# Ledger of designs, part 111: designed miniproteins, single chains, continued (3)

Each design is a single chain, and the fold is of that chain. pLDDT is the mean over its residues in the fold that is shown.

## One batch from the design tools (miniprotein)

Design m11846
Fold by ESMFold2-Fast:
Structure m11846 (fold): chain A 100 residues (1-100)
Amino acid sequence: SFPSAVELARELLERVERFLAETENPTQGQLDAAYEAARAVIYFMETLDSEDITVRVGAVLLLIGAELDFERMETLKPLRKVSREEVEEEVERARELLEK
């Protein structure tokens, strides 16, 4: 297991969940960053038991990148224009994976 990386994933998801609960009218950049954060948590959890060390390292790096983007609310990527509902669906999926 990766106790420190799992804790990073949990803390990131908790920050995203808190942001969505406290922010009625998020900007598109905030929604896109929250979506990428939830997706990074999902990918990390789905690859946690991978035998390929390159996949596992890649998942951790993706999680760290998503954490930094969400913390700063900065994106150098094109806006995906995700809806609040799409973000909430990915957050729920990430939560289910963390609780298993």
Scores: mean pLDDT 79

Design m11847
Fold by ESMFold2-Fast:
Structure m11847 (fold): chain A 85 residues (1-85)
Amino acid sequence: GSMQQRQQQSQQLLQQMRSLVDQGIQLARQGDLGGATDSIRRGRDLGQRGADILTDPQQQQRVLGEGNRLVGDGLATRRRQQLRQ
C-alpha cells in the first residue's frame, strides 16, 4: 500500500543520507573540511525529506532522531579533524 511505499522510500533516503555522511567523514579525515560540510549538509536535507514523507508522528520522530544522530556524528568527526589541523 501507499504507506508501505512511503516507509520504503524513507528508508532509502536514510540510506542515502548515511552514505553522504560517511563521505563527509572521509573528506574530513582527508582534510577537506569544505567538502565534508557540503556532503553532511546534503545528507541532512535527505534525512529531513525522509521524515517529511511519513504521516505517522511516531515514525516521523524516529526518522528525525536517526537523522540527527547521523548528522551529529559527522559534524563531531569534522570538528575533531579541524582541531587536529
Scores: mean pLDDT 82

Design m11848
Fold by ESMFold2-Fast:
Structure m11848 (fold): chain A 77 residues (1-77)
Amino acid sequence: SVEEEALKEVEDAAKKAIDLAQKTGTRPSGEKARKLVSEAAAKAIRKLRQAGLPDEVFERVKKIRDEAIKKIDEIVK
């Protein structure tokens, strides 16, 4: 489903971004990692809106994004 694909894409992007931050541990890599997650979440939200899915799915995407950003910030503080 569009929901399942979009959520998986955001989750995969979050994992990749966290891995990038962990491997380098620098402030610039943290900024790049945050951007990757934010862009993936924005793409997923656009896709979900076009599919007419309920607000709960948007909140799930935002939660994945926000938790990933928090973890990235903790790594590259």
Scores: mean pLDDT 83

Design m11849
Fold by ESMFold2-Fast:
Structure m11849 (fold): chain A 86 residues (1-86)
Amino acid sequence: MEKLKELYEKLKEAMRNPNDQELIDKAIAEVEKHDEEIKQLAEKYSDNPFIKKLRELYEKAKKEGNKRMYLNAVLGILSAILSIEE
């Protein structure tokens, strides 16, 4: 969970600086390193309608190559999971 909290803070920083392409690309690369863990946690909480909608947004963002939508979807998933795990 500590690594997911660190990832969440890094994503928040990237989203506050949407014109910093290097920061956004670094955030995406970091998310990709944890993609399997995030997917497993999202599947564990798949009965949560909010997480289900965020998973749909995540898949859409990947298909469209929309970096901001992708990061926003991941940020939402991490926020929801961290709130549930507390």
Scores: mean pLDDT 76

Design m11850
Fold by ESMFold2-Fast:
Structure m11850 (fold): chain A 91 residues (1-91)
Amino acid sequence: GDGVPKELLDAASVLNDAIMEANRTPDDKEAVKIIVDGLLKAGKIVEPIDPETSKKLYELAKEAETSSLSEALKLATEGVDLLDEAVDKLT
């Protein structure tokens, strides 16, 4: 197709917004919850067009639930990289 699927743009926006909100959140546990929610929402958005990337985002969210804030932010960055790879794969 000639364009990036809207679902990939929406998922990337949701995850980037979650990373920004987590960085503005003074409580580490609350910031981790924001990251987990962002990864789960991004996975759900992508599921209809790329179930493999969706599955990986859900796995990152599960790992982030038991992570420190620094580890959860790293997992969110891995999620952004997965969405960038999905853009290249689907366009």
Scores: mean pLDDT 86

Design m11851
Fold by ESMFold2-Fast:
Structure m11851 (fold): chain A 89 residues (1-89)
Amino acid sequence: EKEKLDLEVEAALALMQAAILDRIKNPTEEDLQKKVEAYKRAAEIYEQMGRYDLAAELYRKASDIYRQLGKTEEADEWEKKAEELRAKA
């Protein structure tokens, strides 16, 4: 199915972007922003696909990056979303 294939491709691309950024030894704030957006995008796609286990893990990664950026409220929100999705898995 085209829609499912498109979602799988989008998720894979987002994860590849996040993996590339994750290799940066001294990430800038812009690098961390791009990485959090990539993990959030992949998580949203996996959530849409019903892969709550994967979505939860990726939202947890996004939460950790928000914490590194000093965005504690955003970090708490995404951590809560990850826990809610993990309960559904």
Scores: mean pLDDT 82

Design m11852
Fold by ESMFold2-Fast:
Structure m11852 (fold): chain A 60 residues (1-60)
Amino acid sequence: SAPTPTRESIEAFLNSAGEHAARFAGLLLKEMGAYSPEAVAALQALPTKEAQLDFLETFL
C-alpha cells in the first residue's frame, strides 16, 4: 500500500499548491478516506496554511 502522508509532505503540498491548496487537499482527503463536502468547506474557511495543516493532520 502507499505510504501514509506525513506532516512534512502535507506542508510541502500546501506550499506548492498556493491558492489551489483547498481543492487539491480535497483529493488528499479522499485518499485518506476522510473526504466530505463539509471537510472541504471547513478547510477552505481556515485563514492560514498553518491552520489548514493542523486540520489535515487530524486525519493522519
Scores: mean pLDDT 71

Design m11853
Fold by ESMFold2-Fast:
Structure m11853 (fold): chain A 80 residues (1-80)
Amino acid sequence: AREEAERIVEELLRRVQELAAATPEEQQQDPATQRELARQLLPEVERAIAQLEPLAAQSPFAARMLARLREAAAGLRAFL
């Protein structure tokens, strides 16, 4: 329920933050791998968004998690 949903969202956000923490040198040395990781992570974030959208109208908690995931998705798209 809440604890599991929060854990899943936090895990996805942690993975987005790890990708974003790549140094300019790391991005220059292997930009193809960085982009591939972002491409793999984006569908997982989008899937979580789709699952939370019908719940957002009924739950402030779901609405907040949805907002954080949408920001993460936007960041990943900007990175690609």
Scores: mean pLDDT 73

Design m11854
Fold by ESMFold2-Fast:
Parts: sequence; C-alpha cells; structure tokens
Structure m11854 (fold): chain A 79 residues (1-79)
Amino acid sequence: GSLRGEFTTAKTNYLNGKSSAVDLTKVLVKLIQAQDYGLADDAIDLIVSLGSDSELEQVKNYLKSTLPPDVYQEVLSKL
C-alpha cells in the first residue's frame, strides 16, 4: 500500500543518512494509527539500533506530543 511505500522510502533515506530519526518517526506515527504494528516495530528497531541518545530524545519528545498518553507509554516501552 501507499503507507508501506512511505515506510520503505523513509527507511532508505534514514539508513543512507539523508533524513532524520524524527522523519522516520513521522511515518512510525502513521503506522501506529493504521495499526500496522509489524512495520511500526521495524521502524522502532531501526531507531533503537541506529539512533544516537540525542536522536532518541527527539523521537520520544515527538511521540509524546503526537500520540495519546497510553499509546505513547506502549511505544516508549520498546525504545
């Protein structure tokens, strides 16, 4: 689907240093809202594996401002 295409593009750009962890996190939010937890977990795994401490704090701040508190806590448990 279109959302899978957005994820593939965001992942490729992040892996190649062409976009930020926050840009990948914007697609992660869309995946969570679509309940595509398989691709959401793939995005989280990339952020955890490759993100710096500074990038992880930016990601957490974006998620906290964007997701409902219960959903944010669930995602935070995986970061």
Scores: mean pLDDT 86

Design m11855
Fold by ESMFold2-Fast:
Structure m11855 (fold): chain A 95 residues (1-95)
Amino acid sequence: AELAAREAELLAARPAVEEEAATDPNPDRREAALLVLEAIRAIEAGEMTVEEAEALVAARLTERVKARNPDQELSPVAQEALARAAEVEARRAAA
């Protein structure tokens, strides 16, 4: 039930995310919006669940933070997100 509500919310946000990806003056926010938009498209295509999409977006954002601060230790939640995203990417590559 909660996952279905989050899916509906993400799909409803698509036009706003598309506008942010195209127009936001902050390049970091534009890149984050593009990641979210890609996740929304994959959910609409039936290629991933909301939980998988959330993990993928979180992992990509974590990779960006780590690239700026390579000596910073990742939190356990961030490490789990990276592992989950790797599983999703492997599944998509196999399809």
Scores: mean pLDDT 71

Design m11856
Fold by ESMFold2-Fast:
Structure m11856 (fold): chain A 74 residues (1-74)
Amino acid sequence: SLVERAEELIKRAEKLLKEARDQGNSKAVETAENAIKAARNALKRAQEGDPLAETNLRVAESVLKAAEKVLKEA
C-alpha cells in the first residue's frame, strides 16, 4: 500500500539523518531532514486517501535519493 511505502521511506530517511549526524555533515543532515519531511507528507496524504498521494510519494522518493547521494559524496 502507499501507506506502507511512505512508512518505509520515513524509516530510511531517519536512518540517513542518524548517519549524517554521526558524520558531522551539516549538508547531509539538512538533506536528510528534508527527506523525512517529504516522506511524512506522503504518509499523511496516503492515510487521507488524497488522489495526489502517489505523486507525493514519488517526490519523497526523489528527495530520499538526493539525500543518499549527498551522504555518499561526503
Scores: mean pLDDT 82

Design m11857
Fold by ESMFold2-Fast:
Structure m11857 (fold): chain A 115 residues (1-115)
Amino acid sequence: SELDRVALALATALVGEMLSIARDYEEGKITKEEAIQRLKEARDRFLEQARAAGVPDEFIEGLKEIADRAIELLKQGKPVDEIRDELLTAFEELMRKYFPEHPELVEQAVAALRR
């Protein structure tokens, strides 16, 4: 459906931005505190967009949980590789759960995020 495409696109964009922020932190371009703040801002912005688009609350809660977990791992000083792997795994599991009719689109989104 159109709503499924919007939800998948928003989730992919959020995870992509979070991975970009984690990469900037790993490369020393931003501080840990700045990375945490940028992750929170990305989370809040994309969750608001998902709600405005009429995405189901259960999906939005799942997306928030993924973002909050990544933020918590970064606060705990976990390696960026571990954060990246957990984020990508949780994203793929959430996408496959809510978009079982779009397995090829999920595969494309995951592949794009791994580049």
Scores: mean pLDDT 87

Design m11858
Fold by ESMFold2-Fast:
Structure m11858 (fold): chain A 55 residues (1-55)
Amino acid sequence: MSIQEQVNELSRALSDGDLAGARALVDRIQADPEAPESVKEALRAGLRKHEAIQA
């Protein structure tokens, strides 16, 4: 699966309110050596922001 496909699936999971699925996708992208560090950092920041809003 391409990085773009993984990011698209993450966006869909977040839109559907599937935080568990979104977290699993972020973990997979973070474990992928082909993924740029900037993308990994943006995904971590996005998840933290989303969780803070729901707290």
Scores: mean pLDDT 72

Design m11859
Fold by ESMFold2-Fast:
Order: sequence, then structure tokens, then C-alpha cells
Structure m11859 (fold): chain A 90 residues (1-90)
Amino acid sequence: MKELVEKGYQALRDLDLTEEQLRKIAEEVAKRVPGVTPEAAYGILSTLYAGARAGVSPETLYERVRELAKAFGLTDEQLEAMLKAALDIL
């Protein structure tokens, strides 16, 4: 899972994504992963995107993303599947 956050960090850091584009990605991720809502996917992906753009370390973002996933009631398996789906879409 840490490696998936690092891959997401690298993929998102150099992209100029609008909020609308992030929401569309989040909706597609939610369709691919059972139990993940578009709101949860958007919250996690926008946090990862904003943190990567701001130069927050991948280690800190991993901790933040994992705590946010728990707040949304997501399992570690759902978070991992969500990050894999996002990387496939990006």
C-alpha cells in the first residue's frame, strides 16, 4: 500500500487536474471498487493530489490517506483497490 501511495504521488504531482476532473476520476474509481463511495474516493484522491502538489512527503501522505480512509469506513483492502483503480485511470 505505501508503494501505491508513492506511485499516486508521482502520477498526481505533475498533473494540472481541475476539481471536476478529480471528481470524474473519483466517480470512475467508486464504480470499480465495491463499498467505495464517490465522496470517499474524491476525499482521498484530492488529499493525495493537494499534498503531492504542495511537496508533502510520500510517508506523511501515506499516514494522512490511511487515516482518511478509516474515517470513511474503508478497509485497507478497499483503499489498496481504490489506489490501483486510480492509477489505471490516470
Scores: mean pLDDT 81

Design m11860
Fold by ESMFold2-Fast:
Parts: structure tokens; sequence; C-alpha cells
Structure m11860 (fold): chain A 80 residues (1-80)
């Protein structure tokens, strides 16, 4: 499926664990349906997950944050 392909790509290209990649993909799908305050709550969940995952480097965390911010910005632009 497209979802599985995205998860595998995140694991391979960004070096994320499967759990981190699944969380990011799920958050992106969730984000498309959320109001701004709910999007902020999803961001906090991702941040907490990344802090607890020892396999995720600081570089990976930055890439995840940038990816999430770009998608959030696109959603915000659609809503205006």
Amino acid sequence: SERERLIEELMTKEGLSRAAAETLVAAREQQKKLLPEEIKEEEKKIEEFLKNDKSVTEEDKEKIKKNFELEKKELEEELV
C-alpha cells in the first residue's frame, strides 16, 4: 500500500524506526482532519515519542519536525 511504502521510505532514507515512521504517517493523516489546536496536540505526541526513542538521532528529529511543519503549513494555507 502507499502507506506502507511511505513508512519504508522514512525508515530507509531518514533512518527512523518503524514505530517512529508509523507515528509520523498516522499524524499526517490525522492532521488533515484537525483544527489548529488539535494539530498542536499531535505535534506534542510526536515530540514525546521522539524523546523516548533512543534509536532516533537529533538529525532525524529535526527532519521529522520540518516535514510535519511543512504539512501543517500547507493545511493552514488551504483553510484560509
Scores: mean pLDDT 67

Design m11861
Fold by ESMFold2-Fast:
Formats: sequence, structure tokens, C-alpha cells
Structure m11861 (fold): chain A 81 residues (1-81)
Amino acid sequence: MKHTVSILLVTADGRILASAPFEVEEGVESPITLTDLQTGETVQATVKLEKDKVIVTLPASVQPVTGKAFVDGKEIPVEFR
């Protein structure tokens, strides 16, 4: 089953990174591009939607402080790896 997911996160250095809405299949790892809303710089990440959470795998250069994930317009817990 496919779902529309969007990610927003804030990094320890004060960047705000956001994804455009994109389709993912539950349980499948998908590549995603996060864009810095201030600079337009992009970061490649991987997302996986599990039953009750979104897992976002970030490169070691990105240190998240907080984040939100929306699945079909509903806020779902996000876990960073």
C-alpha cells in the first residue's frame, strides 16, 4: 500500500530541511532528497515507513535535533538513524 510522506527536520547547526511530498510503500526503503529551506542545498537521505513510525537515515554530516513526519496528512513519530 502506498502513502504520501513529507519530512521536516531541524539540525543542530540551525538548518531547516524539508522534503517535497512523495510516495512510499510501507516497509520499503526509499531514497529521498531533503532541501535546506534557507539555502536551497540538498541532502540525500533514505526513508522507511513502518507500521507506526517513519525512519529517516541521514548522512553523518547531518545531526537532527527535532523532526516531524506526515503520512497521508497525519503526523507520525519520526526516528532518525
Scores: mean pLDDT 81

Design m11862
Fold by ESMFold2-Fast:
Parts: sequence; structure tokens; C-alpha cells
Structure m11862 (fold): chain A 75 residues (1-75)
Amino acid sequence: DEIEKKLEELRRELSEVPGSESLLEKIDEIARYYKEGKYEEAAETARELAQQLEALSLDDLAKKAYEIADMLEKL
């Protein structure tokens, strides 16, 4: 599953960033919505995560979060 793979890769990279606990919780929330078939809520949460990552100047991680949101919106 490409979405699950991208979420795991993002979670792994973000876990190396100090103070990222709340952002990791957002990744877990996206994964839960996705498993429940709540694709709209998953996409919205992924966009919120991407915006928070941009605010922290973690632009590469933000791009990955936006890619996940775009994939969820196409479901």
C-alpha cells in the first residue's frame, strides 16, 4: 500500500526531529482515518500536518505530507 508506505517513511524521518511528538501523533491520526475509510478527514489532517511542517521550515517533509494528502483526495 503506497499511502501506508509513505506514512511510515514520513513518520521515520520525522521521529529524528527533536520535539516532533505532536506531529507524529498527526501521522498516526491520518493512518487511523485511512484504515477507517475516512479519506476526506485523512486528507485534511495530512494538509494540516504539511502546513505545520512548512511553518517549521521542514520543507522536504511538508512536500511529502502534501503528496500523501493529494493521494488521499483522489480516493
Scores: mean pLDDT 85

Design m11863
Fold by ESMFold2-Fast:
Structure m11863 (fold): chain A 100 residues (1-100)
Amino acid sequence: SSQINDLIDSTSSSDSSTRFNAASQIGVIGTQDQNAIDTLINLVQHDPSSIVRTTAAQAIGQMGTQDQNAIQTLQQASQFDESPQVRQAAQQAIQQIQQQ
């Protein structure tokens, strides 16, 4: 959809607030679009902002995806991300996915 594509494009913004808002909206929409899932995985692994990584992890949890790469990414983030907030968000996202 045009809305999902626009949000994916926004995750590449130089402005962390724009990336944060885009990741949050993708999670709320709850799309199973593989490009959106891959985009959130990339944000969890590589975004320089811990707030953006936290939001991307929460978004994956809200989507309730069974994508194995997304689940593995959350498992890695829950153990090894530098931010305690990201680790906690990833752990909660895994629990949310397992309940669905």
Scores: mean pLDDT 89

Design m11864
Fold by ESMFold2-Fast:
Structure m11864 (fold): chain A 97 residues (1-97)
Amino acid sequence: MRERAQALGRELKEEVDKAIELAKKSLETGPKYRKDMAEEVKKALEIASELRRILGEEATPVVRAVDQAAAYLMKGDFEKAIQALEEAKREIDRLLA
């Protein structure tokens, strides 16, 4: 289980990093990346849900952080979305330690 969880955690970090970069670009250039951000956040939520299925309640902080980032992105609050995505990365690192 831990090996699979680590692989999923790495994949989730990759999707979170992509979402952070798209959110940063949206801060600089406006909302033209919203569709790409929505797709990356959807992937991140799917992976986070799979992590919770494997690891149980220990993965709840990861799911919560990704879900909060999704909410901020939908509102166009890219600065708070980036902060929530960075928190998701920290929670993934704690989970996989």
Scores: mean pLDDT 80

Design m11865
Fold by ESMFold2-Fast:
Structure m11865 (fold): chain A 86 residues (1-86)
Amino acid sequence: GLSGSGEVTLKAGEEKVVNWEAPEDGTYLLSLSISEGTVEVLVDGKSLGTFGVGTHNVEVELKKGNHTITFKALSDAKFSYGYVHL
C-alpha cells in the first residue's frame, strides 16, 4: 500500500519535500486533508494547485520511478496527505 502521513505542521513560507517512488506507470490519487491554512502542492516542480481547509483529492499521472512532491505553506498550515494508485 502507499503511505499516508501523520499531521504535518508548517509555518508560512516553509516547505515539506517528500521523495516517493511510483511502483509503476499510472494515475495516482494524492489525498490532502487540510485542517488549517493554505498549501500549494507541486510534483516534480509542477504545481497541481493551491488548496485550503478541507479534503482534496488530486489525480496525477506519474511514470515508474522517483518523484519529488513538494508541499508549500502559503500561510501557517496543518495537513495530512496520502497516495493511492488508481
Scores: mean pLDDT 82

Design m11866
Fold by ESMFold2-Fast:
Structure m11866 (fold): chain A 80 residues (1-80)
Amino acid sequence: MSREELAEELRRAGLALLEDWSAQKEPIVVDNIATALSVVKLAAGLAGGTVTIEPTEKPNEYRVTAEVDGKTYEFTIKEK
């Protein structure tokens, strides 16, 4: 696998995560919020986009807004 092929696969993986999680109507429940936020930042970066993460009114719950190629992906992540 070339560097360019790997970069494209990682870009697609990042986009797939953002698309999947933004399609959820309910908050994404995770075991560790810090790890989940790191994964989201990595996914947005790999996809060539930007991400804004804001705390909600609830503890260990964050609203994520990611923008990639003019499209916005929004979802909520919470720790169980």
Scores: mean pLDDT 81

Design m11867
Fold by ESMFold2-Fast:
Parts: C-alpha cells; sequence; structure tokens
Structure m11867 (fold): chain A 80 residues (1-80)
C-alpha cells in the first residue's frame, strides 16, 4: 500500500532524526508508540505490523536506540 510505504519512510526518517539529535530513550519509546498507533489505524493484522516494524527497526544503527525501540514494539505488540 502506498500509504503504508509512506508511513514506513516517514518513521525511518524520524528514527534517523532521533539518532542525529541524540533523543532520549524515553522520546524514542514515545515515537514507537505513535508509529504503532498509526499502523493500527490502517487495520493491519498483528503479523503485518510485526513485519513492518522489524523492517523499520533494522534501519536503526544506534544499538541503544534500536534496543529501546524494539522493547517498546514487542511490549505493545503483545497488547495488540
Amino acid sequence: SPEIEKLKKDAIEEFKKAEKEKLSVEDVKLLVDRILEAMKKFKLSKEEIKEIMEEMLSTIKDEELRKAAKEVFEKKLKEY
């Protein structure tokens, strides 16, 4: 879907900005929450959300930021 591809690109750019601006782990967790809420609005399946999020997380080069984002994603996905 073009809308989902745009969401992925926008999210990847936000993660790049977070790395560049040295955002806190807490700010990154809030970013992950916003991305997940946006994906839920597209009425995607849990498996589709997981796949898209794993693709986005794989682009994060900062290990601490990536681990923080993955932790929030996994926790929120269990609540889905």
Scores: mean pLDDT 77

Design m11868
Fold by ESMFold2-Fast:
Structure m11868 (fold): chain A 56 residues (1-56)
Amino acid sequence: GAVAEAPLLKTSDKPEEQVKNFLEAGLSDEQIRDSLQGTWGLSDEEVDKLIAKVKA
C-alpha cells in the first residue's frame, strides 16, 4: 500500500534501475545524486557514472 508519511519515489535494489526511475520522474542530476548518496552511500563519481550509463 502507499505510505503517505513522506514523499516516496519508486525504489529498486539496483542503483541503475533507481536512476532510470528518477530520470523518468523528471528529477535533475543533482536530485538523483543526493538520493543515491543517501540511500547507497555512493560517491559523486559512482553516481555520475551510473547516470551516464543509464543515459547511454
Scores: mean pLDDT 72

Design m11869
Fold by ESMFold2-Fast:
Structure m11869 (fold): chain A 103 residues (1-103)
Amino acid sequence: GMPYTEIPKSASMEEILAKLEEMIAQIKELAKTDEDAALDGWHKLFEMVGDAAAFLSPEEIKELMELLKKGVAEIESLLSPENAAVLREMTAVVLAHLEARAA
């Protein structure tokens, strides 16, 4: 699994997006060889996103949601149908939480 990395409250949106894009790239490589490790990495990414959402504006949260939707679509194509379903369910829960924060 990927190590959890705390996003400091002083981090810019650009730094947050860059770190998440790096994590998504690592998860995509894991998905090709170890789907369980890829799902674990995605779970850790969701923890980081939840932490970041606490100090982001509604507009920044919406930008974060779009990055997650794109990342999920790219990774989903690399997973088995069963694991793709698990990823979709996890993503739906996180997106619902972020949408509530952006309202």
Scores: mean pLDDT 79

Design m11870
Fold by ESMFold2-Fast:
Structure m11870 (fold): chain A 122 residues (1-122)
Amino acid sequence: MPSVLIVDDDPAARAELKAMLEALGYKVVGTAANGEELLQLLSTEYVDVIIMDVRMPVMSGLEALKKIKEMYPNQVIIIADGDPSLFPEALEAGADAALLKPFSAEELKAAIEAALAKYEAE
C-alpha cells in the first residue's frame, strides 16, 4: 500500500486529507506545515507520494517541488490548491498531478493511482 506525506499549512486541511487517505487504505507516514519541514522529513524518510499545497509560509510548495525534483526526479508529487492559476507552473516544474480544492476521495484516489502508474513502467 502506498505511503503518503501530507504538506499543508492549515491543520484542518491536513486532518481532513489524512482521514480521506486512511479511509482509501493509504498509509499516512507524516505531515508537514511547509516546504522546509517537508525537506527535513525527506532527509530521513522514504515516501511513495507527497500531496502538497502550493501556498505555504517559509518555503512555498513550488520552491519545495523544484528542489525535490532536482534531487529526487522520480519522487511522486501531487499539488493540491484552491487556486488553479498555479497549476501550469507547478506541472512544468515536475508535479505529477494537480488537484483543485475541494476534491472528492475518488478524485484523490484517481490522481494518486495515475501518478504512481507513471513510475511503475521503469
Scores: mean pLDDT 79

Design m11871
Fold by ESMFold2-Fast:
Order: C-alpha cells, then structure tokens, then sequence
Structure m11871 (fold): chain A 91 residues (1-91)
C-alpha cells in the first residue's frame, strides 16, 4: 500500500542518516579507496530514496516500489561494509 511504502521510505531515510553520521566519524580511519566506495554507496542510497519519494508523490506506486527495493539492497550493502570496517578499525 502507499502507507507501507511511505513507512519504508522513512525507515530508509533514518538508516541513511545513521550511516552518514558513522561515515563522518570514521572517514579518517579508512583507506582512500574504502572511503570513496562508502561515499559512492551513500550517494546512491540518497538518490534512490529521493526517486522513490518522487514516484510516490506522482502516484506511480510501481516505480516507487522498484526504487525502494534498490534502496534496500544498497542499504544492506552499506550496513555489511560498515560492520567489516568496524572490525578492521577497532572495537
């Protein structure tokens, strides 16, 4: 439903904010390659969330759902990358 999609977008926005905050705190502890890759994925996640919001406002639920699914995959990848980087950086 539209309400379910709105909730998923809100959850994705909250996760993006947490990942961005973590990145700002830990950027200097990463290699340049790791930092670049993480930042690219953050930008991709933000773009997908904004596209999902746009399609939802336009009433295009099918396209909104597609963008939400892509955003979930990118978010999962970022979360996995963060966990691996945290182990490498230090407890």
Amino acid sequence: SKEDLEKLIEELEEELERLEEWFEENREKMTPEEAERFEELLEELRRLIEEAKKYLEEGNLEKAKEKIREAIIVSAGLTAMRMLLEEKIRS
Scores: mean pLDDT 88

Design m11872
Fold by ESMFold2-Fast:
Structure m11872 (fold): chain A 64 residues (1-64)
Amino acid sequence: LPPAMQVPSSATSISEEQVRDNVRFFHEAGFTDAQIRQFFERNLHPEAREQALALVDAALAELP
């Protein structure tokens, strides 16, 4: 699936599994950690953004 279709732009909550899958997908596609974080910042509802960024940071910590 295209990355944009996997990131919920209007959701107020998201699953940890969905975030980890998206982070892995972006990393495999050659995106940098900064680009991945920016993508989530721009595409998530403000209420979900803080929670999702914490999950993104945790997922990125698992990727060397």
Scores: mean pLDDT 69

Design m11873
Fold by ESMFold2-Fast:
Structure m11873 (fold): chain A 58 residues (1-58)
Amino acid sequence: MRAKLDAEVDAGINQITGSVSLLSSERSGNRKALETARRLIEEGRYRDALRESDRLIS
């Protein structure tokens, strides 16, 4: 169990480090708005999701 967790942590750190570096190059606001929109869609709040998506498009 710990070995699996250790491998996940190692792989996760590598993945996160690469992703974070890429996200820093991209607009962080874009990522945040996308995350919020996704959550709103999960809740069926499409109108609120559209508001957040506006920031991504605009």
Scores: mean pLDDT 60

Design m11874
Fold by ESMFold2-Fast:
Structure m11874 (fold): chain A 55 residues (1-55)
Amino acid sequence: DERNRLIVRIAKRALDSGDLAGAQAELDKAVQEGRITPAEAEAVLRNIQAQLAMD
């Protein structure tokens, strides 16, 4: 529940702004705080990269 909210907010911000570096930093913070797993962060970042690469 909390994990999904955080992930969705980070993804929406990244897709709206195209700021992949910002998305990486936010995901790293979430992992550091123990809110999401490293595997979840990697999957989310990959999804953002794929969406941005589509142009």
Scores: mean pLDDT 79

Design m11875
Fold by ESMFold2-Fast:
Structure m11875 (fold): chain A 100 residues (1-100)
Amino acid sequence: MSKEEQLEKLEELKKKLEEILKKNVKDEAKLSEAIGWLDNAFKAIKDEIEKNPDMSNEQFKELVRTHFLTFIAELKKLGIISDEAAKEMKEEIEKMLKEI
């Protein structure tokens, strides 16, 4: 997979995770905080892709999984998302990674 294809898939996944958050987080302040955490996770992955343009599909999958699962765990710890919302987000991550 090219760097451009990795970035495209990452952007698509970010949009899907934002929609899950908007659907599940009714408190506007908590939603804003959750989107901030999502943006930080996205930026961290994007920065690593830019530093390593020869990144393998396996390295990309592990990078995406590590950062977004950490993000989900932090949102659960903060009480921002339910177990159901966390499961839905994890399913979207794994669905995207299966297509690589």
Scores: mean pLDDT 86

Design m11876
Fold by ESMFold2-Fast:
Formats: structure tokens, sequence, C-alpha cells
Structure m11876 (fold): chain A 82 residues (1-82)
């Protein structure tokens, strides 16, 4: 379900030590649960920035970034279809 996908994405970021990405994933989940589409757009952009910075710094691999993005996209799409 949607919550499990967000939890898995946040855990991947946490295990990699990228707390900024973990916090952005949690903030995006809260914005979606609140139905705040302005916040959803803003937090989606901030998450993208955090993942890009972590990739460039070598803290996340391209595979880890793709998996986090896939899990987040699945969760967001499931919320939109609810």
Amino acid sequence: MMREAFERAAELARKAGVLAAEERIKALQRALEAGDWEAVLAESQRLGDALREALLAGRLTPEQVREIQRLVAEAVEAYLKS
C-alpha cells in the first residue's frame, strides 16, 4: 500500500545516511495526506534536489536513487487514484 512504499523509500535514504532525503520523503507524504497540492509540488522538487545532491556527493548510487524515485512515484500515483 501507499504508506509502505513511503516507509521503504525513507528507510533506504536513512540506511544510506541521507537524512535530508528521508525528511523530504516524509514531508511529501504529509503533504499528500493533507491534500495540499502546493506543498506536494514544492516537496517533490525538494526531494529531487536532495537526491541529486546525494548522488553527486557519492552518498547514493544511481540504482538507489532510481529505487527511491520509483517507490515515491508509486505512492503518489496510488494517492491520486484514491
Scores: mean pLDDT 83

Design m11877
Fold by ESMFold2-Fast:
Structure m11877 (fold): chain A 87 residues (1-87)
Amino acid sequence: GAREAARKLAEGSREGEKKGISEPAAEAAESVGLKADKTAPSATRAALEAAKDLRERYGEEGARLLYEEAERLGGGAAAAGARTALA
């Protein structure tokens, strides 16, 4: 569901940001059926693509859940992605 997708994407995005690579965010997105961009230049760009797909599938509520889960982890890439998807 939306909550599981949001949680996994937030966790993968944080991991990717800490490592300076997009792959953990893209793998998290793929694991919950969201768009995955392993070629993205940063975790933030990978999280943004996945956050847009999350909004398309679950509406604004999905993007809001992503923002909440990302804030629990200290914000960062997934929070930025969720903010852009909500705009």
Scores: mean pLDDT 79

Design m11878
Fold by ESMFold2-Fast:
Structure m11878 (fold): chain A 74 residues (1-74)
Amino acid sequence: VSKEAATYAINGMMLLLAGEVAEWFGDLDAAREAYEGAISDFEKALKLSPEEEKPQIEKWLQRAREGLARVEAA
């Protein structure tokens, strides 16, 4: 894994967790921004990652997309 791919994956994970926490507290604006950021970072990590790491990043990306969909439906 490149240092750049790892940085995007770590940032995406931090934003995904921030989005889930914000959603749990009912801060839908903060949750939306965090999930959008997580999606962007995971997409960049996915493009830079080797094939064997892509399935895990895709799971995190899907989790962020599901979070965004919940917040947008609220």
Scores: mean pLDDT 85

Design m11879
Fold by ESMFold2-Fast:
Order: C-alpha cells, then sequence, then structure tokens
Structure m11879 (fold): chain A 69 residues (1-69)
C-alpha cells in the first residue's frame, strides 16, 4: 500500500518540477518581448500540465479505489 503511494507521490513531485520549469520558460518567453509567442507557449504549457495531472489523477484514482475496496 504505502509503496504504491510513495511511487505516486514521487511521480507527482516530478510532474510539479516539470510544470514549474514550463512556467519559468513561459515567463521568460514573455519577458523577451515575444508576447504573441508567449500566448501560444502558455497554451501549450497548459496542455502539458493537464496531461501530467491527468496521468497522476488516474494513478491516484486507482490507488484510492484499491484502498476503499
Amino acid sequence: MKELEEAAEEARKRAEEEIKRLRDEYLETVRTGSFDEGAVAGAEMTVRENELERELRELEESLRRKAEE
């Protein structure tokens, strides 16, 4: 049980680090005066964040179901 939760937390931390990195890159793009490109980059960043959150959600949902049953 805890082993699976540990793996899920580890994956979540990795995803959070990648999300933070994506946000930093987006902010840097805006700072360089490429605001129009920044808008597109921001949308792409959001898609990637949603993909990572979706994968983590599926993993956590599986773990919760197993714990309840």
Scores: mean pLDDT 71

Design m11880
Fold by ESMFold2-Fast:
Structure m11880 (fold): chain A 76 residues (1-76)
Amino acid sequence: MTARQLFAQGRYKEAAEAFEREVAENPSLELYVQLGLALEQAGDYARAAEAYRKAAELDPSRAGLAERAEQLAKKA
């Protein structure tokens, strides 16, 4: 099952693990955002913040990614 299918089914912890593998092999803005969302839904705010920070580094013009990373880092 793909990471996106796991996320769509609400299997957020498993989706995050699958997205981590995909990001390690092929980093992209979309994968970091999806990883961040999956980790946030799974309650892993520290790793979610890291994923959103990486997404913000790839596209600093995306309003809110850096802000979301900072807010989640404070929750961790």
Scores: mean pLDDT 83

